# Designed miniproteins, single chains, part 53

Each design is a single chain, and the fold is of that chain. pLDDT is the mean over its residues in the fold that is shown.

## One batch from the design tools (miniprotein)

Design m1837
Fold by ESMFold2-Fast:
Structure m1837 (fold): chain A 71 residues (1-71)
Amino acid sequence: DEEEEERKKKLLEEAKKKAEEMGALQDGLEKVLKAKTRSEVLKIIDEVAAKSKSRGQEIKDLLEQAWEEKQ
């Protein structure tokens, strides 16, 4: 089935993009938890958010919330 191969290819590509975004978010979270100043946190958030155009705002909110919860 032609559609089956197309679907598998799309799923694999989506998985790769999600893994890349997840990796950047994971790294960002660890850096935010280790950050000592808010200016450091803002820099980390901006760098991670730049990696995801569709979820930039959601990522910013998530990382800022994680830092606030640490305080």
Scores: mean pLDDT 72

Design m1838
Fold by ESMFold2-Fast:
Structure m1838 (fold): chain A 65 residues (1-65)
Amino acid sequence: SAAEKERNLARLIEAARAAGFEVERVEGDTITIGLRERTYINLMRGLALQTEGALLGLEVRLRYL
């Protein structure tokens, strides 16, 4: 449902911010997150968010700042 999609989107945005990412853009089902520090841990967290997003039918795009 649309309401379920909105809840999943909001949850994913909160998870990205909690992980230290900058949420740069939200367009439909796509979230663009920015990463300043390219550490191994941050890269793995970004990949985890992309995987979680995909399972929810959402696209997570990672951009390096």
Scores: mean pLDDT 82

Design m1839
Fold by ESMFold2-Fast:
Formats: sequence, C-alpha cells, structure tokens
Structure m1839 (fold): chain A 101 residues (1-101)
Amino acid sequence: NLKEMADYYKKLGDKYFEEKNYKSAVNAYTLAAMYYSAAFGPYHPEVAEALLNMGKAYYKMGDYETAIKYFEKALELAERSGDTDLAEEARKFIEEVKQKL
C-alpha cells in the first residue's frame, strides 16, 4: 500500500515535471519521498531519487539555493544506500548549481 502510493506520486511528479509544472512536481515528489520513507526507511534509494527530482524542479524554477540543498541531501542518501549512479547524478547537479550561486 505505501509503496503503491509512493509509485503513484512519483509518476505524478514525473508527469508534472514533463509538463513544466514544477511546483506541482515538487509537491508530488515530496509525497513520494514520504511514502517511500514510510515503506522502506529514510535511507532507501527511492527516497534519494525523489529528493534529487525535487532538486531538479527547484533548479528549473531558478531557486538555486533550495535546489542545492535537495541535491546535497540526495547525494548523502544515495551514498548511504550504495546507489553510485544516483550519487554521480547528484554531484553533477551540485556543480551546475554552484555556478549559478
């Protein structure tokens, strides 16, 4: 049940992101992160991915200070979960945001 709710909100966030509705994407990804955390614990790769996607949405909105905080948190969780691809993606976005700050 919790995983199904998380998967639903992840897909909803992806849809809003594709439509460039970044505020709604953030809200959906926040719910996805909450449900993934409840289902699997706060350090699961899916939680890190949801935080990375929230960072991407803030980046698209030009909120670089908020974006870097989410990318840094996503990196921390990705490293703890051993998701090397997600960690590398988060590091690349952190470097991109630093050029904007």
Scores: mean pLDDT 90

Design m1840
Fold by ESMFold2-Fast:
Structure m1840 (fold): chain A 89 residues (1-89)
Amino acid sequence: MELALRAGELAAEAGVLAMESGSDVRRATAAALRGIGAATMVYFKAASPEEAARVALEGARLALEVSKSEEGKRKAEEAIRLAEEAIRS
């Protein structure tokens, strides 16, 4: 539960930092929205932690691909790590 929530939060933050870095705004926005969606799924118990973690993973990977922010890339990498751990557990 906590891993999936934190992955979603970090994916959302990474997506926002990607937008602010002047990257592909459409893809960066999609990354942020996936992170927000994943965190929302956990908060409202609308999906399993594994399903939420999969959404966070998609968002984090997208943020990592488009980000020009070193902080954003670091947050995306941490989100990927936590999401993969949540999916495997």
Scores: mean pLDDT 83

Design m1841
Fold by ESMFold2-Fast:
Structure m1841 (fold): chain A 98 residues (1-98)
Amino acid sequence: KPLLSPEEQERALRYLDALAKANGLTPEQVEALRRLIRGEELKPDELTPEVVGAAVSIAALTDNPELLRRVRELVEKHGIKLDERTQRLLDAMLAELE
């Protein structure tokens, strides 16, 4: 089952290019975000602070707690250490969207 509906995926993808530019994402990180939006499994090395931060922003803009829960699950599952700013953002958005 896709994590987002087709309409939610289309909205998320529209924000992706702007967020990629704003967050300085590499092409590889942009592709990781597209795969995450489509409900695909990510490898631990793909879950960078930049990818996590952008995913949190997309979840907020699309009002989608499922995407936010998925990001938290992957971070916890793989023991990813986020920088303080990204960790605070994730924690704050989880408190607000879940």
Scores: mean pLDDT 73

Design m1842
Fold by ESMFold2-Fast:
Structure m1842 (fold): chain A 84 residues (1-84)
Amino acid sequence: MAEKEKKEAEIEEKVTRLAKILRLQKKYMADPSRLARDPALRAEFEKKAAEGQRLLDELEKHFTPEEIRRLIEEKQKELEEEEK
């Protein structure tokens, strides 16, 4: 069984998605008055928060909270530099 390869691919995808969600949440939180004023933007923020929680729960089945934090921080740093 290619369980190792499947695990690596799924982890990479989940970490990347979670890092992107957290980065979007940072952008939304930079302008909290706009979130309060725009119900559609607020709903999207809450939807992304729920998605992020699901991804985190799945990663916790394979990694410790410490390991997940490191993986997310590495991806966030890379994504922030690319979109600058």
Scores: mean pLDDT 74

Design m1843
Fold by ESMFold2-Fast:
Structure m1843 (fold): chain A 61 residues (1-61)
Amino acid sequence: SAAAREAVLRAARAAGADEEAAERATKYPIQGDLRAGVEAAARGSRGAAAAVGMAVKEGTA
């Protein structure tokens, strides 16, 4: 979970999201399952959704 949060934060910042938006995006996946967090982030922030998806793939690959 910590690694996923760090990956989401870094990817969101790299995508050009504001620091506030990046922090808010990381709170979504933390509050629930990574999959549920990805869906919530996708509806609120596409950048965060992509970052979480990559973090999940890294953990499973």
Scores: mean pLDDT 55

Design m1844
Fold by ESMFold2-Fast:
Structure m1844 (fold): chain A 99 residues (1-99)
Amino acid sequence: SIEEKIIEIAMLLLKASKNNLTRLIGLTLRLIGHLLDGDLKGAIETLKEMIKIAIEDGLPKEVAEEILKLLKEILKETEDEEVKKLIEEIIKLLEEYLK
């Protein structure tokens, strides 16, 4: 499911964290709150914030590649145009980071 892939990405970000673990835990709880409310857009917006923090902290390239793969799978499953746009923005951010 989309929700399972979002949680998997959040867990990958937490495991890769060196300097911002407490902040990323707080954001993961916010992300889960959005998913429980059926607010997929809010969950993806929170995920974007988490990914930006992880990139600034030197996210390992192998982890960034796995996250990119999961985001592309979510994009294929999503029908919401606003959610698609947000995922495409995150994909672009990760692709620029991986160059």
Scores: mean pLDDT 89

Design m1845
Fold by ESMFold2-Fast:
Structure m1845 (fold): chain A 65 residues (1-65)
Amino acid sequence: KREEALEEARKILRELAEKYGITSEVFDKAVKELIEKFGLSEEEARRIVTEALSDVAREQARKAR
């Protein structure tokens, strides 16, 4: 479901962002993984990943302080 997909997106982005930073390539990888795991449309997966990315970016900013 949507909430499960959002949590998976946060997990993927947290792992990749810590290693590679927040890049368009990391975003695209998370989108593809959500499509494969949850059968989401590309549009729906991009929306969920965008929301998760915002959360991860804020967490990284707080950690830097």
Scores: mean pLDDT 77

Design m1846
Fold by ESMFold2-Fast:
Structure m1846 (fold): chain A 60 residues (1-60)
Amino acid sequence: SEAQLKDLCQKFADGDAAAEKQLLNILTQDPSLLGDLNRHCTTLSQQKREALIKLIQSLQ
């Protein structure tokens, strides 16, 4: 859900490894959620967003 995605993005920004793993699983199953990630992770630094993208690519 959007609320869950927003919560996970915030926790990932705070360094929560469990939130990072859940975000990767969600994005790997549905890459269309990258648009939602950009919307809900507006407070996320460019470096953190790039790290998420690289992790998704490494899981393909």
Scores: mean pLDDT 69

Design m1847
Fold by ESMFold2-Fast:
Structure m1847 (fold): chain A 87 residues (1-87)
Amino acid sequence: MEAFALSEEERERLAELARRAAEASTDEATRRALLKAAEAEDLLTAAASLSLAVMNATIAGDEQSLEAAARALREVTALENAKFAAA
């Protein structure tokens, strides 16, 4: 399943987005999920962690964390779509 593996550049880009989202987060559970996404080495792990962050931010009513997590999740979705288009 190499097609879903993150390259070094993709991993660094997603880690930066997830870290920025975590810095913007006020909810601890959301922040932890975003930090897990920053450590992800593959798209499935990144997507799962970011989806959890979006869910936690929604439940907490943290609009700032929700926007940051949703932005990072959109980036992961764009990378998934690009890899599917190349398959």
Scores: mean pLDDT 75

Design m1848
Fold by ESMFold2-Fast:
Structure m1848 (fold): chain A 112 residues (1-112)
Amino acid sequence: VDKLIEQLRELLKEALKVLSEEQKEELLERLKNDPVFKEIVKDSKSLEEALEKILKTIEESKSRREKLELIARLSELIGDFLAENKINPKLALEFQVLSGVAQLELAVEKVT
């Protein structure tokens, strides 16, 4: 899981470099309206603050399953946002791949 968290952190860093201020505000609003992330990011004033709160929640979780669920969901949400807005298609695909890997790890946890 630590490798997936590090991969997520690096992809988030790249996303922050390519997003305009308006796109950051749109993505922050999407996080605040997401059923899973809304409570974590409710008081966040910036996308950077919201993403750091989510990463901290992932890192501090005692459950491997919860870590994987949050990684998969955040990666899918950001990857979809980038793809929908035609922002850096390679980065969008990298987020979708990370989401898929986390979902595969979750599926293995359910069977084993």
Scores: mean pLDDT 84

Design m1849
Fold by ESMFold2-Fast:
Structure m1849 (fold): chain A 65 residues (1-65)
Amino acid sequence: SEALARDLLVREGGLSEEQAERVIAIYRENRDASREELVRLIMEELGLSRERAEGAVDALDALVT
């Protein structure tokens, strides 16, 4: 669920609630994008480091499988 994804990104990913919601929105809007493309989009939109962006994408991928 979105609430579980948000909590995970905040607690484990070190993101704010606003950043977590934005990451989830980018992920949902770009489901056909590659992992690398999603990481780049998140870095560009939120100014996150590559490490944080990669962690966020991997966490969301784990939750949808």
Scores: mean pLDDT 81

Design m1850
Fold by ESMFold2-Fast:
Structure m1850 (fold): chain A 86 residues (1-86)
Amino acid sequence: EVEELEKRLEELAERARELREEYAKNPSKELAEELKRTLEEGFEVAEQLAEAAAAEAGVSVEEARERLEEQRRKARELLEKKIEEA
């Protein structure tokens, strides 16, 4: 259900924000890893929403997926850097 995916995305976004805030105040490898996992799950849900929206709009699902995959890759690289530096 689209509404369920939106709710889950909102929950994951809030969780990521909370983890990000906690990591900024008290950096730890565990928090960085949890943030990374939360963001990856968020991108997965966002990908599902983008695919549904793209199908309705007539946009290629492949194009929507490629954009989200690139964003996911960049987010993972930033978090990997933080984990390495923590």
Scores: mean pLDDT 75

Design m1851
Fold by ESMFold2-Fast:
Structure m1851 (fold): chain A 100 residues (1-100)
Amino acid sequence: SIEEALAEIKTTAEIQITFLSNLASAETDPALRALLEQAIELYEQILKETDPKKIIELLEQLIEVYRQAAALETDPARRALLEGIVAGNERLLARLKELS
């Protein structure tokens, strides 16, 4: 259901904000840090949003930010992690679009 998909997205957003805040605090590349901080801001917007159409638009922006972060990441393990987050968000986006 749409309600279950939205609940999953918001739970994921809360977890990711905590994770990304820790990652950004340790990040020494200012460009990569800025992208991580932008991803946090997009998740914070998702948590406040009630319109599924607007959440779709925010998820599309978030996926693009993570793609840019993965492209800047020089560590293969961290890059694979960011690419995994992209794939996860693409699956959530596809599910939300199907239910909307």
Scores: mean pLDDT 87

Design m1852
Fold by ESMFold2-Fast:
Structure m1852 (fold): chain A 74 residues (1-74)
Amino acid sequence: PTFTTETKTVSAGGREQVSVNLTVKNATGPVIGTATVTRAGHTQTSSQPINENDTITVDVPPGPYTVTGTASVV
């Protein structure tokens, strides 16, 4: 399968939802997507089953942060 991930840095004034777009092509089995949000030494992770062209959303407190998305076949 082919995975497309994104990494971005976002600044938020209030509480924010950060969406990580994970595109999975030609998956031959179950796929688990994981979105990791890192901010000032704090890390928050959200994992869920994903289909092709899915988005994982993570709720984060205000502040600058870096978002990284990954996907793997289980």
Scores: mean pLDDT 60

Design m1853
Fold by ESMFold2-Fast:
Structure m1853 (fold): chain A 84 residues (1-84)
Amino acid sequence: SKAASSVAGAVIQSVGLATDVRLAVRAGLSRADVQALFDAGEASTRAAVELAKREAKEDKEAVERVERAYERGIAEGQAAVDAV
């Protein structure tokens, strides 16, 4: 379903935030470029999360899953930036 696709996309984007930061560090990007990448990723992921929550609004468990994935992704992504 469209809701299921949006939920999967939001979860995948959320868990990818720290991975993208680590890949940027391995590619030799500066801390400033890594921070900018994370900021852009956070903004894009937030938009995907809000879309998923709207489309899956009748599925409380799916909404809670997306919210937890986003909170964890932001925390892990920020920790990865802070480790640079």
Scores: mean pLDDT 85

Design m1854
Fold by ESMFold2-Fast:
Structure m1854 (fold): chain A 62 residues (1-62)
Amino acid sequence: MEEIEKLQKEIKEIDTEISRLLKAVRENPQLTPEQLAEIQARIDELVSKRNELMKKIRELKK
């Protein structure tokens, strides 16, 4: 159970970072298309990591 709790905490941290990046996009109209693409790529990377952590949690539950 301890391992699952640690993974869930990491997922929450990733969700917080994704939310922060989305908020930054909304609040910064001066961002260039290139900067927006970089932020989107980072969000996609974080989503991928979140999915891997979720898969690991499911595997730990059999």
Scores: mean pLDDT 82

Design m1855
Fold by ESMFold2-Fast:
Structure m1855 (fold): chain A 75 residues (1-75)
Amino acid sequence: EYGQSFLENSTPEEIELREKLLEALKKGDKKKALEYAKKLLKLLSEQLLSKYDSEEARKTIEEQTPKILAEVEKA
């Protein structure tokens, strides 16, 4: 699953942003949650593209990024 690949290459910064995103969602601060989600997705996209030359990963990022942001906004 894509989570397993991320864990192997996750930086402490990515983990911290993920936790802050979840905390903001729990507090109902959707603006902060969207801000952290955007920062996290940008870091993940840049890291994946620099480490892995994978068209499938690139397509997944492009497709999932707007969907994840929409779900965070709805949550």
Scores: mean pLDDT 69

Design m1856
Fold by ESMFold2-Fast:
Order: C-alpha cells, then sequence, then structure tokens
Structure m1856 (fold): chain A 74 residues (1-74)
C-alpha cells in the first residue's frame, strides 16, 4: 500500500478517533485492540518500505501514548 507521511499521520488520528468512538459505544477491548494492531502493522509496513525509521518511530510512539490514554479513560 502506498501511504505518504501525511496519510500515516491521518491514519493515527483516524485510529484514535475510532478507538474513542468504540470505547464510548461500550465495545469490548478486543475491538479496540484490533484497530490499534492494524494501525501498528500499517506503520511498520511503511517504515520498511521507505526506510524513514525515525519519522515512523515518532508516529508509533504517539499512537502508543494516545492508545494508553484511551484505555485509561475506558
Amino acid sequence: MKLTREELEQLVDDTIAEMRALAAAGAPLSALEAVYLRALDALHQARDLTGDEEAYDALVARLTAEVREVYAAY
């Protein structure tokens, strides 16, 4: 899949929004985890394809921090 850095940043934002919506709807933790893992896989694939590891590591760190905040509020 051909994703730009801006599309990956949007993917992180969309993933967090979807996880927050699922949490608000009372979805099981497994549904939240599935969305999170899919986003991580996409970020890892983009890193491997582009070699811009520092930029993608920052996005992974941001996603992980935001996911912890979602789980803390769940």
Scores: mean pLDDT 79

Design m1857
Fold by ESMFold2-Fast:
Structure m1857 (fold): chain A 70 residues (1-70)
Amino acid sequence: SDLAKQLLDALYVREKLREKRPDWSDEEIRLAVRAYLAKKAGLSDEEIAKLFGISRSTVERLVKEVEEVL
């Protein structure tokens, strides 16, 4: 039953990111949470960049923003 914990962790991170970055859209917050979860699952920044169609530097920035609210 890992799914419920992953969902709760994602909801918590989303709320904290909204507080830290009120200038971010809901889509940007969702992307940051998804990038972080992919990183925790063992994907590299390059693999995540390809998966989401964004730059590697954007992945690194988004993951860092999530890690700073945990």
Scores: mean pLDDT 82

Design m1858
Fold by ESMFold2-Fast:
Structure m1858 (fold): chain A 112 residues (1-112)
Amino acid sequence: STLDKINELALEAAKHFIEARKYLEQAAKDAGLPQEEIDKVRSPASLIKLAEKAKEAGGNPELADKSIEHATRALKLLDEIVKLYRDKLGLSEVEAEGMALVFFSIAVSRLE
C-alpha cells in the first residue's frame, strides 16, 4: 500500500538522519561548536546547514561531508514521501510536507 511505502521510506530516511547526526557530532566537536547547536537539529535540511557551518569553522571536512551526504539522502527520501502524500493521497504540498515530517520524526524516535 501507499502507507506501507511511506513507512519504509520514513524508516530509511531516519536511519540516514541518525548516521548523519553521528558524523555531525564528531565534526562539530572538532570545530568547537556547542552541543546546544547540535540538539536544535530536527530536520535533514537544518543538519546540512550545521554540518556546512562546522566545516567552515575548521571541523574535520571528511566527517562533515559524510554528514551532508547522509542528510542529503534523508532529504531525498523525505521528498519521495511528500510526493506520495501529494500524488497518491491527495494532500496539498503544505499538508504533505507536514505529514512527511511527522512520519519521519516517529521513525527517528522508534530507532533512538
Scores: mean pLDDT 87

Design m1859
Fold by ESMFold2-Fast:
Structure m1859 (fold): chain A 73 residues (1-73)
Amino acid sequence: GLSKEETVALLERLAADYESLGDKEGAQFLRETAKRVRESDDVAAVLQEGADEAKKKGLSNTAFALRTLAELA
């Protein structure tokens, strides 16, 4: 599974990619999720909750990315 440090690095890289593509809302959500991952001892739970929250906000690409990362954590 992915370490906390690897998960944070991937989320920050995805956020930069999303911002470069004009998805500033998705990018900001990914950065906030990275902060939550750093502060938590349960990486998978943070990613799963983030995916559900992103889906409720209509951020479908962000939700899919977070669900995929949760399965790898």
Scores: mean pLDDT 88

Design m1860
Fold by ESMFold2-Fast:
Structure m1860 (fold): chain A 106 residues (1-106)
Amino acid sequence: IPASDVVTLTDEQEAKLNRAISIAAGAAIDALAEHTGVERRDIEVKLLSLTENKAVLEVTDVKTGARVRIEVEISDNEVKFTVTSDDPALAERARARIEERLAEEK
């Protein structure tokens, strides 16, 4: 899909970004629960930044301090997820959960 000259977020792009944010948040929550055994009530989800094509989420186990940061970037033909954590095993779990959720969307 060729790049658009439209610099304003369309309803379609906003829907795509919101879906990607939901996937990222859900995957990070699942990864934290598997990694630390944390309950959902002790997980904090923060939206650190939001632009027309990019969102940055931080998902934290408030009891252990374990954190996952997920950067979501959308383009005309692609959604990119970048996962970072102080714990490489937690980052790997979050990536695996994103891949599982993306497979379920199809």
Scores: mean pLDDT 77

Design m1861
Fold by ESMFold2-Fast:
Structure m1861 (fold): chain A 76 residues (1-76)
Amino acid sequence: AERERRIRMLEAQARGDEKSAKVYEELADYYQKLADEHKDTPLAEIYRKLAENFRKQAEDSRKWAEHYRAEAERLR
């Protein structure tokens, strides 16, 4: 029971981080598209930085999800 509960909690955390990563990836794609549309304006730099930031957030969320998945698998 306790092991199963810990596995479920870790898998839930992993799913949360995976969902966050997808949202950040979509936001990064959105802002990259805006940067491309405004390529010759000062707004392009702002949008590229936003896209870069969201890519970084997605990467971090994916790493945390992988960590929680690995911990859950170790407990099986």
Scores: mean pLDDT 87

Design m1862
Fold by ESMFold2-Fast:
Structure m1862 (fold): chain A 88 residues (1-88)
Amino acid sequence: SAEVDAYVERLIAVLEQQIAELRQLRARTTDPRVREVLDRMIALHEEAIAALRRARAEGASMAEVEQLVTETEARLRALAEELARLLE
């Protein structure tokens, strides 16, 4: 649907912006622990973009896209908490 397509496009744009920010942070750090968490966060964002593009191509429902978002957000939250602990 047009609504699902628009939602997926907005999600991908947000994830791409977040990847750009994570890459900038990675370029500014020399801590190998911080680099490892940032690499995992970038990989998870890339995986999420690929999953969203696949869902769109396969005609996924809004509920299926929202489930992908929920699962991705939970995984990203865990990594963000790990990153926050390393930076403080």
Scores: mean pLDDT 90

Design m1863
Fold by ESMFold2-Fast:
Structure m1863 (fold): chain A 65 residues (1-65)
Amino acid sequence: SMSDAQQQVDTLTQQGVDRYRNGDYDGAIDYFQQAGDIAIQSNMDFSTITDISTNFLRASIHRIF
């Protein structure tokens, strides 16, 4: 259900943020990628997808630089 998908996205996003704060950029990227995949498959609003994508890009920049 959308409610279940929202809970999964929220949980994965929180895990990603936690990893990011601890300097685990690889772990953060993995969690944000999982959250984004579920959000897209569940047709979540563009605001939610954009927020996840922004967090993914922040973590990815740290991996490259």
Scores: mean pLDDT 85

Design m1864
Fold by ESMFold2-Fast:
Structure m1864 (fold): chain A 90 residues (1-90)
Amino acid sequence: MKPKKLEELYKEDPVGTLRKLQDVFRDVLAEFNIDMSPLSTTLKDVKEKYPDKYEEFKEKLKQRIMETFGISEEDAEKLVKDFELGSTPA
C-alpha cells in the first residue's frame, strides 16, 4: 500500500492531523504508564523522568504514527525527532 506523505496530510487537514497526533501521543503515554499530560509533555520530559523506558517509548510512538497516518518510517522518524527537539505533538 502506498503511504501518504506527511506534508499532504498537514495540507489537507492540519487540525485533524494534530488531533490524531495528540491521540497517538496520549495512547503511547498510557501504554507505558506515564502519568503526564500529552499537551504539556515533551520527549525530553519522558527521557528525564523515565530514562529506562525512553527508547521503547520513541519506537512505539514512531510505530503508532505510521499506523495512524499510513506514512513512511522516514516521515515518522522525522516527526519523532522534531518532538525530541522540544516540540509538543499538540
Scores: mean pLDDT 70

Design m1865
Fold by ESMFold2-Fast:
Structure m1865 (fold): chain A 69 residues (1-69)
Amino acid sequence: TDADELHELVLRRVGLELRVIGLEEDIRLLEAQGNSPENQARIRRLQEEIVRLRREIRRLDRRIRRLRK
């Protein structure tokens, strides 16, 4: 049903948001350790993952919006 689909999409969205928060904290910790080339490369990889996750969240938001009144 639309209600069951909405429930699953909302739970998936929460999971992705929690993952983004975790990656943002990882970036914060790396920034606190200093600006070595190794830390900069790790931060760039984490930023790329956040961009990918944010894109997936936007796709889920569009589906959720269609199911809500």
Scores: mean pLDDT 87

Design m1866
Fold by ESMFold2-Fast:
Structure m1866 (fold): chain A 101 residues (1-101)
Amino acid sequence: MSPLEMMARIIKELLDNGPLSISELAKILGVSQSTTSGYVNSLEHGGLVIKENGLYSVNKENLKSIFQKMLDGGTTNAELARFYNVSTSTMSNIISKLLEK
């Protein structure tokens, strides 16, 4: 799995079932806790996820701002899906969950 695909899947899982621990994410994604921790730490440093009491959740406002800016700039859901190497269905689910209030 590419780094971008793994990051997108982590975001989707946190949006669907969060907050989640590294152990729970590793089990869901079928990868080691060490690999999962590396990707989650990258997302946390990028401001896309937050950690509270050992659990991780999506920084919805920051991620929404980034995706909205891309969409407003003419990027399609299909182009975002291709960029993150995920299905268009997965990307549509991520976008829908970010735009929910």
Scores: mean pLDDT 75

Design m1867
Fold by ESMFold2-Fast:
Parts: structure tokens; C-alpha cells; sequence
Structure m1867 (fold): chain A 65 residues (1-65)
């Protein structure tokens, strides 16, 4: 069994809420490192899902390139 403490469960819950934000940060870091088309497509999709405009998405991708 892998019993998590209540403190660890609290961290996991907090981390799960942050994972949505961190997901974008991780995608940005992966794009910075690899510049692969599939990573770019995922990054653009995530940014659109978060309500970013096309101009904001283009500007952000240009910063990461």
C-alpha cells in the first residue's frame, strides 16, 4: 500500500490545481528546447483553450523561439 499523509494529499490537491498552469509552462519549456511541430501544435492548442488571442499566441511563440 502507498498511504499518503494528509499533508501529502494537501500538496497533491494543490499541485493538481497548479498542474493546469504548469502544463502550459512545461509545453513552453519543451518548445524552447526542441522546436518540434507537434510541440508547437500542442502549445498553440493549450493557449487557445486558455482564451489567448491569435496575436498573443504568435507573440508568445516568437518569444520562445
Amino acid sequence: AYPLTEEQKEVVRYTAEKLREIGLEILEELFRRNQKPVVREELVTEMRARGMSEAEIEARIAELE
Scores: mean pLDDT 69

Design m1868
Fold by ESMFold2-Fast:
Structure m1868 (fold): chain A 73 residues (1-73)
Amino acid sequence: APARVTVTVDTSASVEEAEALARTLSRAPVVEAAAVEPTPDGTRVTITVAAPTAEAARAAAEGARRAVEAVGA
C-alpha cells in the first residue's frame, strides 16, 4: 500500500494566498488532498501526500511544509 503523510502548517498568509498555493500543490501527483482554513492569526494549511515509499512521502511532506511557510514569510 502507498505511504501517506499529513502535514499541518499555521501561517500568516492570507486565505487567498494559501488557497492559490494549495491549488498549485494539488497539481502534483503525490498530493492526495489539500485544505485551507482561516485562523485568527492567518491560515492553517493541511496537506496529505501519498507515495510508493515512506521515505518519498516524508520528503514530499517536508517540501509542502516549506512551501506553505514561505508564503507567510
Scores: mean pLDDT 83

Design m1869
Fold by ESMFold2-Fast:
Structure m1869 (fold): chain A 68 residues (1-68)
Amino acid sequence: ASVEQARQLFFAGKYDEAVAVLKPLVPQADQETLELLLAALIQSGREDEAEKVKEILQARFGIVPNKT
């Protein structure tokens, strides 16, 4: 439900709202949820927060997102 809401916000160009919905989900987030959060942070120019999400993706799933 919450991830679906964030996806709809992201596709509507509401990146900051998508980030607000996704941040509380981080402790239990799957790979797709974290990748969506990373994309929303990049689109909104929030580079410091995007770097932290990249670290979480690497730690939990062994994924190194390519580029800032």
Scores: mean pLDDT 78

Design m1870
Fold by ESMFold2-Fast:
Structure m1870 (fold): chain A 106 residues (1-106)
Amino acid sequence: ISDELAKLLGELAVLLSQSPNPLLKLLGGILGGLAMGSSSPEAVTLGAVGIGIALQSPDPLARLGGAIGAGIAAASPSPLGRAAGAGLGGPLFSPAGSLAGAAGFA
C-alpha cells in the first residue's frame, strides 16, 4: 500500500481504538497491524499506538484486536513492522508492557 494510505490506516486505527465500542476497538487494533506493514515510520508509529491502546483496554474483544494487529505486523514484509509487532507480543494484556513495547520502536 502507498505511504499515504498506510498513514491514513494508522490514524484511523488510533481513532477507532479510542472508541467505547468493543468492535471498533478490535478493528482499530487490526488496522494498526496493517499500517505497521508499511515502510513509512509515521504509519508504523500510528499503527503501534492504535495496537497499544487496544491492548490496554479492559475489553476482551479490544485486546483480541490488538493481538491480531501485532500478529499481522510480525508477519508483514516490513522489517521494522515485524520487529515492532514481535515486541508487542510479549507485553500483550499488560499496560506496563505496552509502554515497554512502544519504547522498543525507538
Scores: mean pLDDT 66

Design m1871
Fold by ESMFold2-Fast:
Structure m1871 (fold): chain A 99 residues (1-99)
Amino acid sequence: VAEKEQEILARLEPAVERLRAGEDARAELEELAAELEAEVERLRPVRSPRVEELEAELRAVVARGVAAMLARGADPAEAELLGRVYLLAATVLLLLEEL
């Protein structure tokens, strides 16, 4: 779990900092999202009610974060992409911990 978290953060943090600086980091975030989606698919052979409950809570937290970014004038496409990456990363880490 810790090694995977570090790997994700090493890719995510530079992209987030570039977005904060007003630079375009969408390509890097889209690539990371695609890789994380593939990992979720591989890690989800057996479903757990607890994992499903925690995923619902994560979705709610991410949705509120995206809404807050939009309220502050963030680009909708970038806010949604960042929210998608955060949700996928959290889901991968959750599945690795529980499975």
Scores: mean pLDDT 74

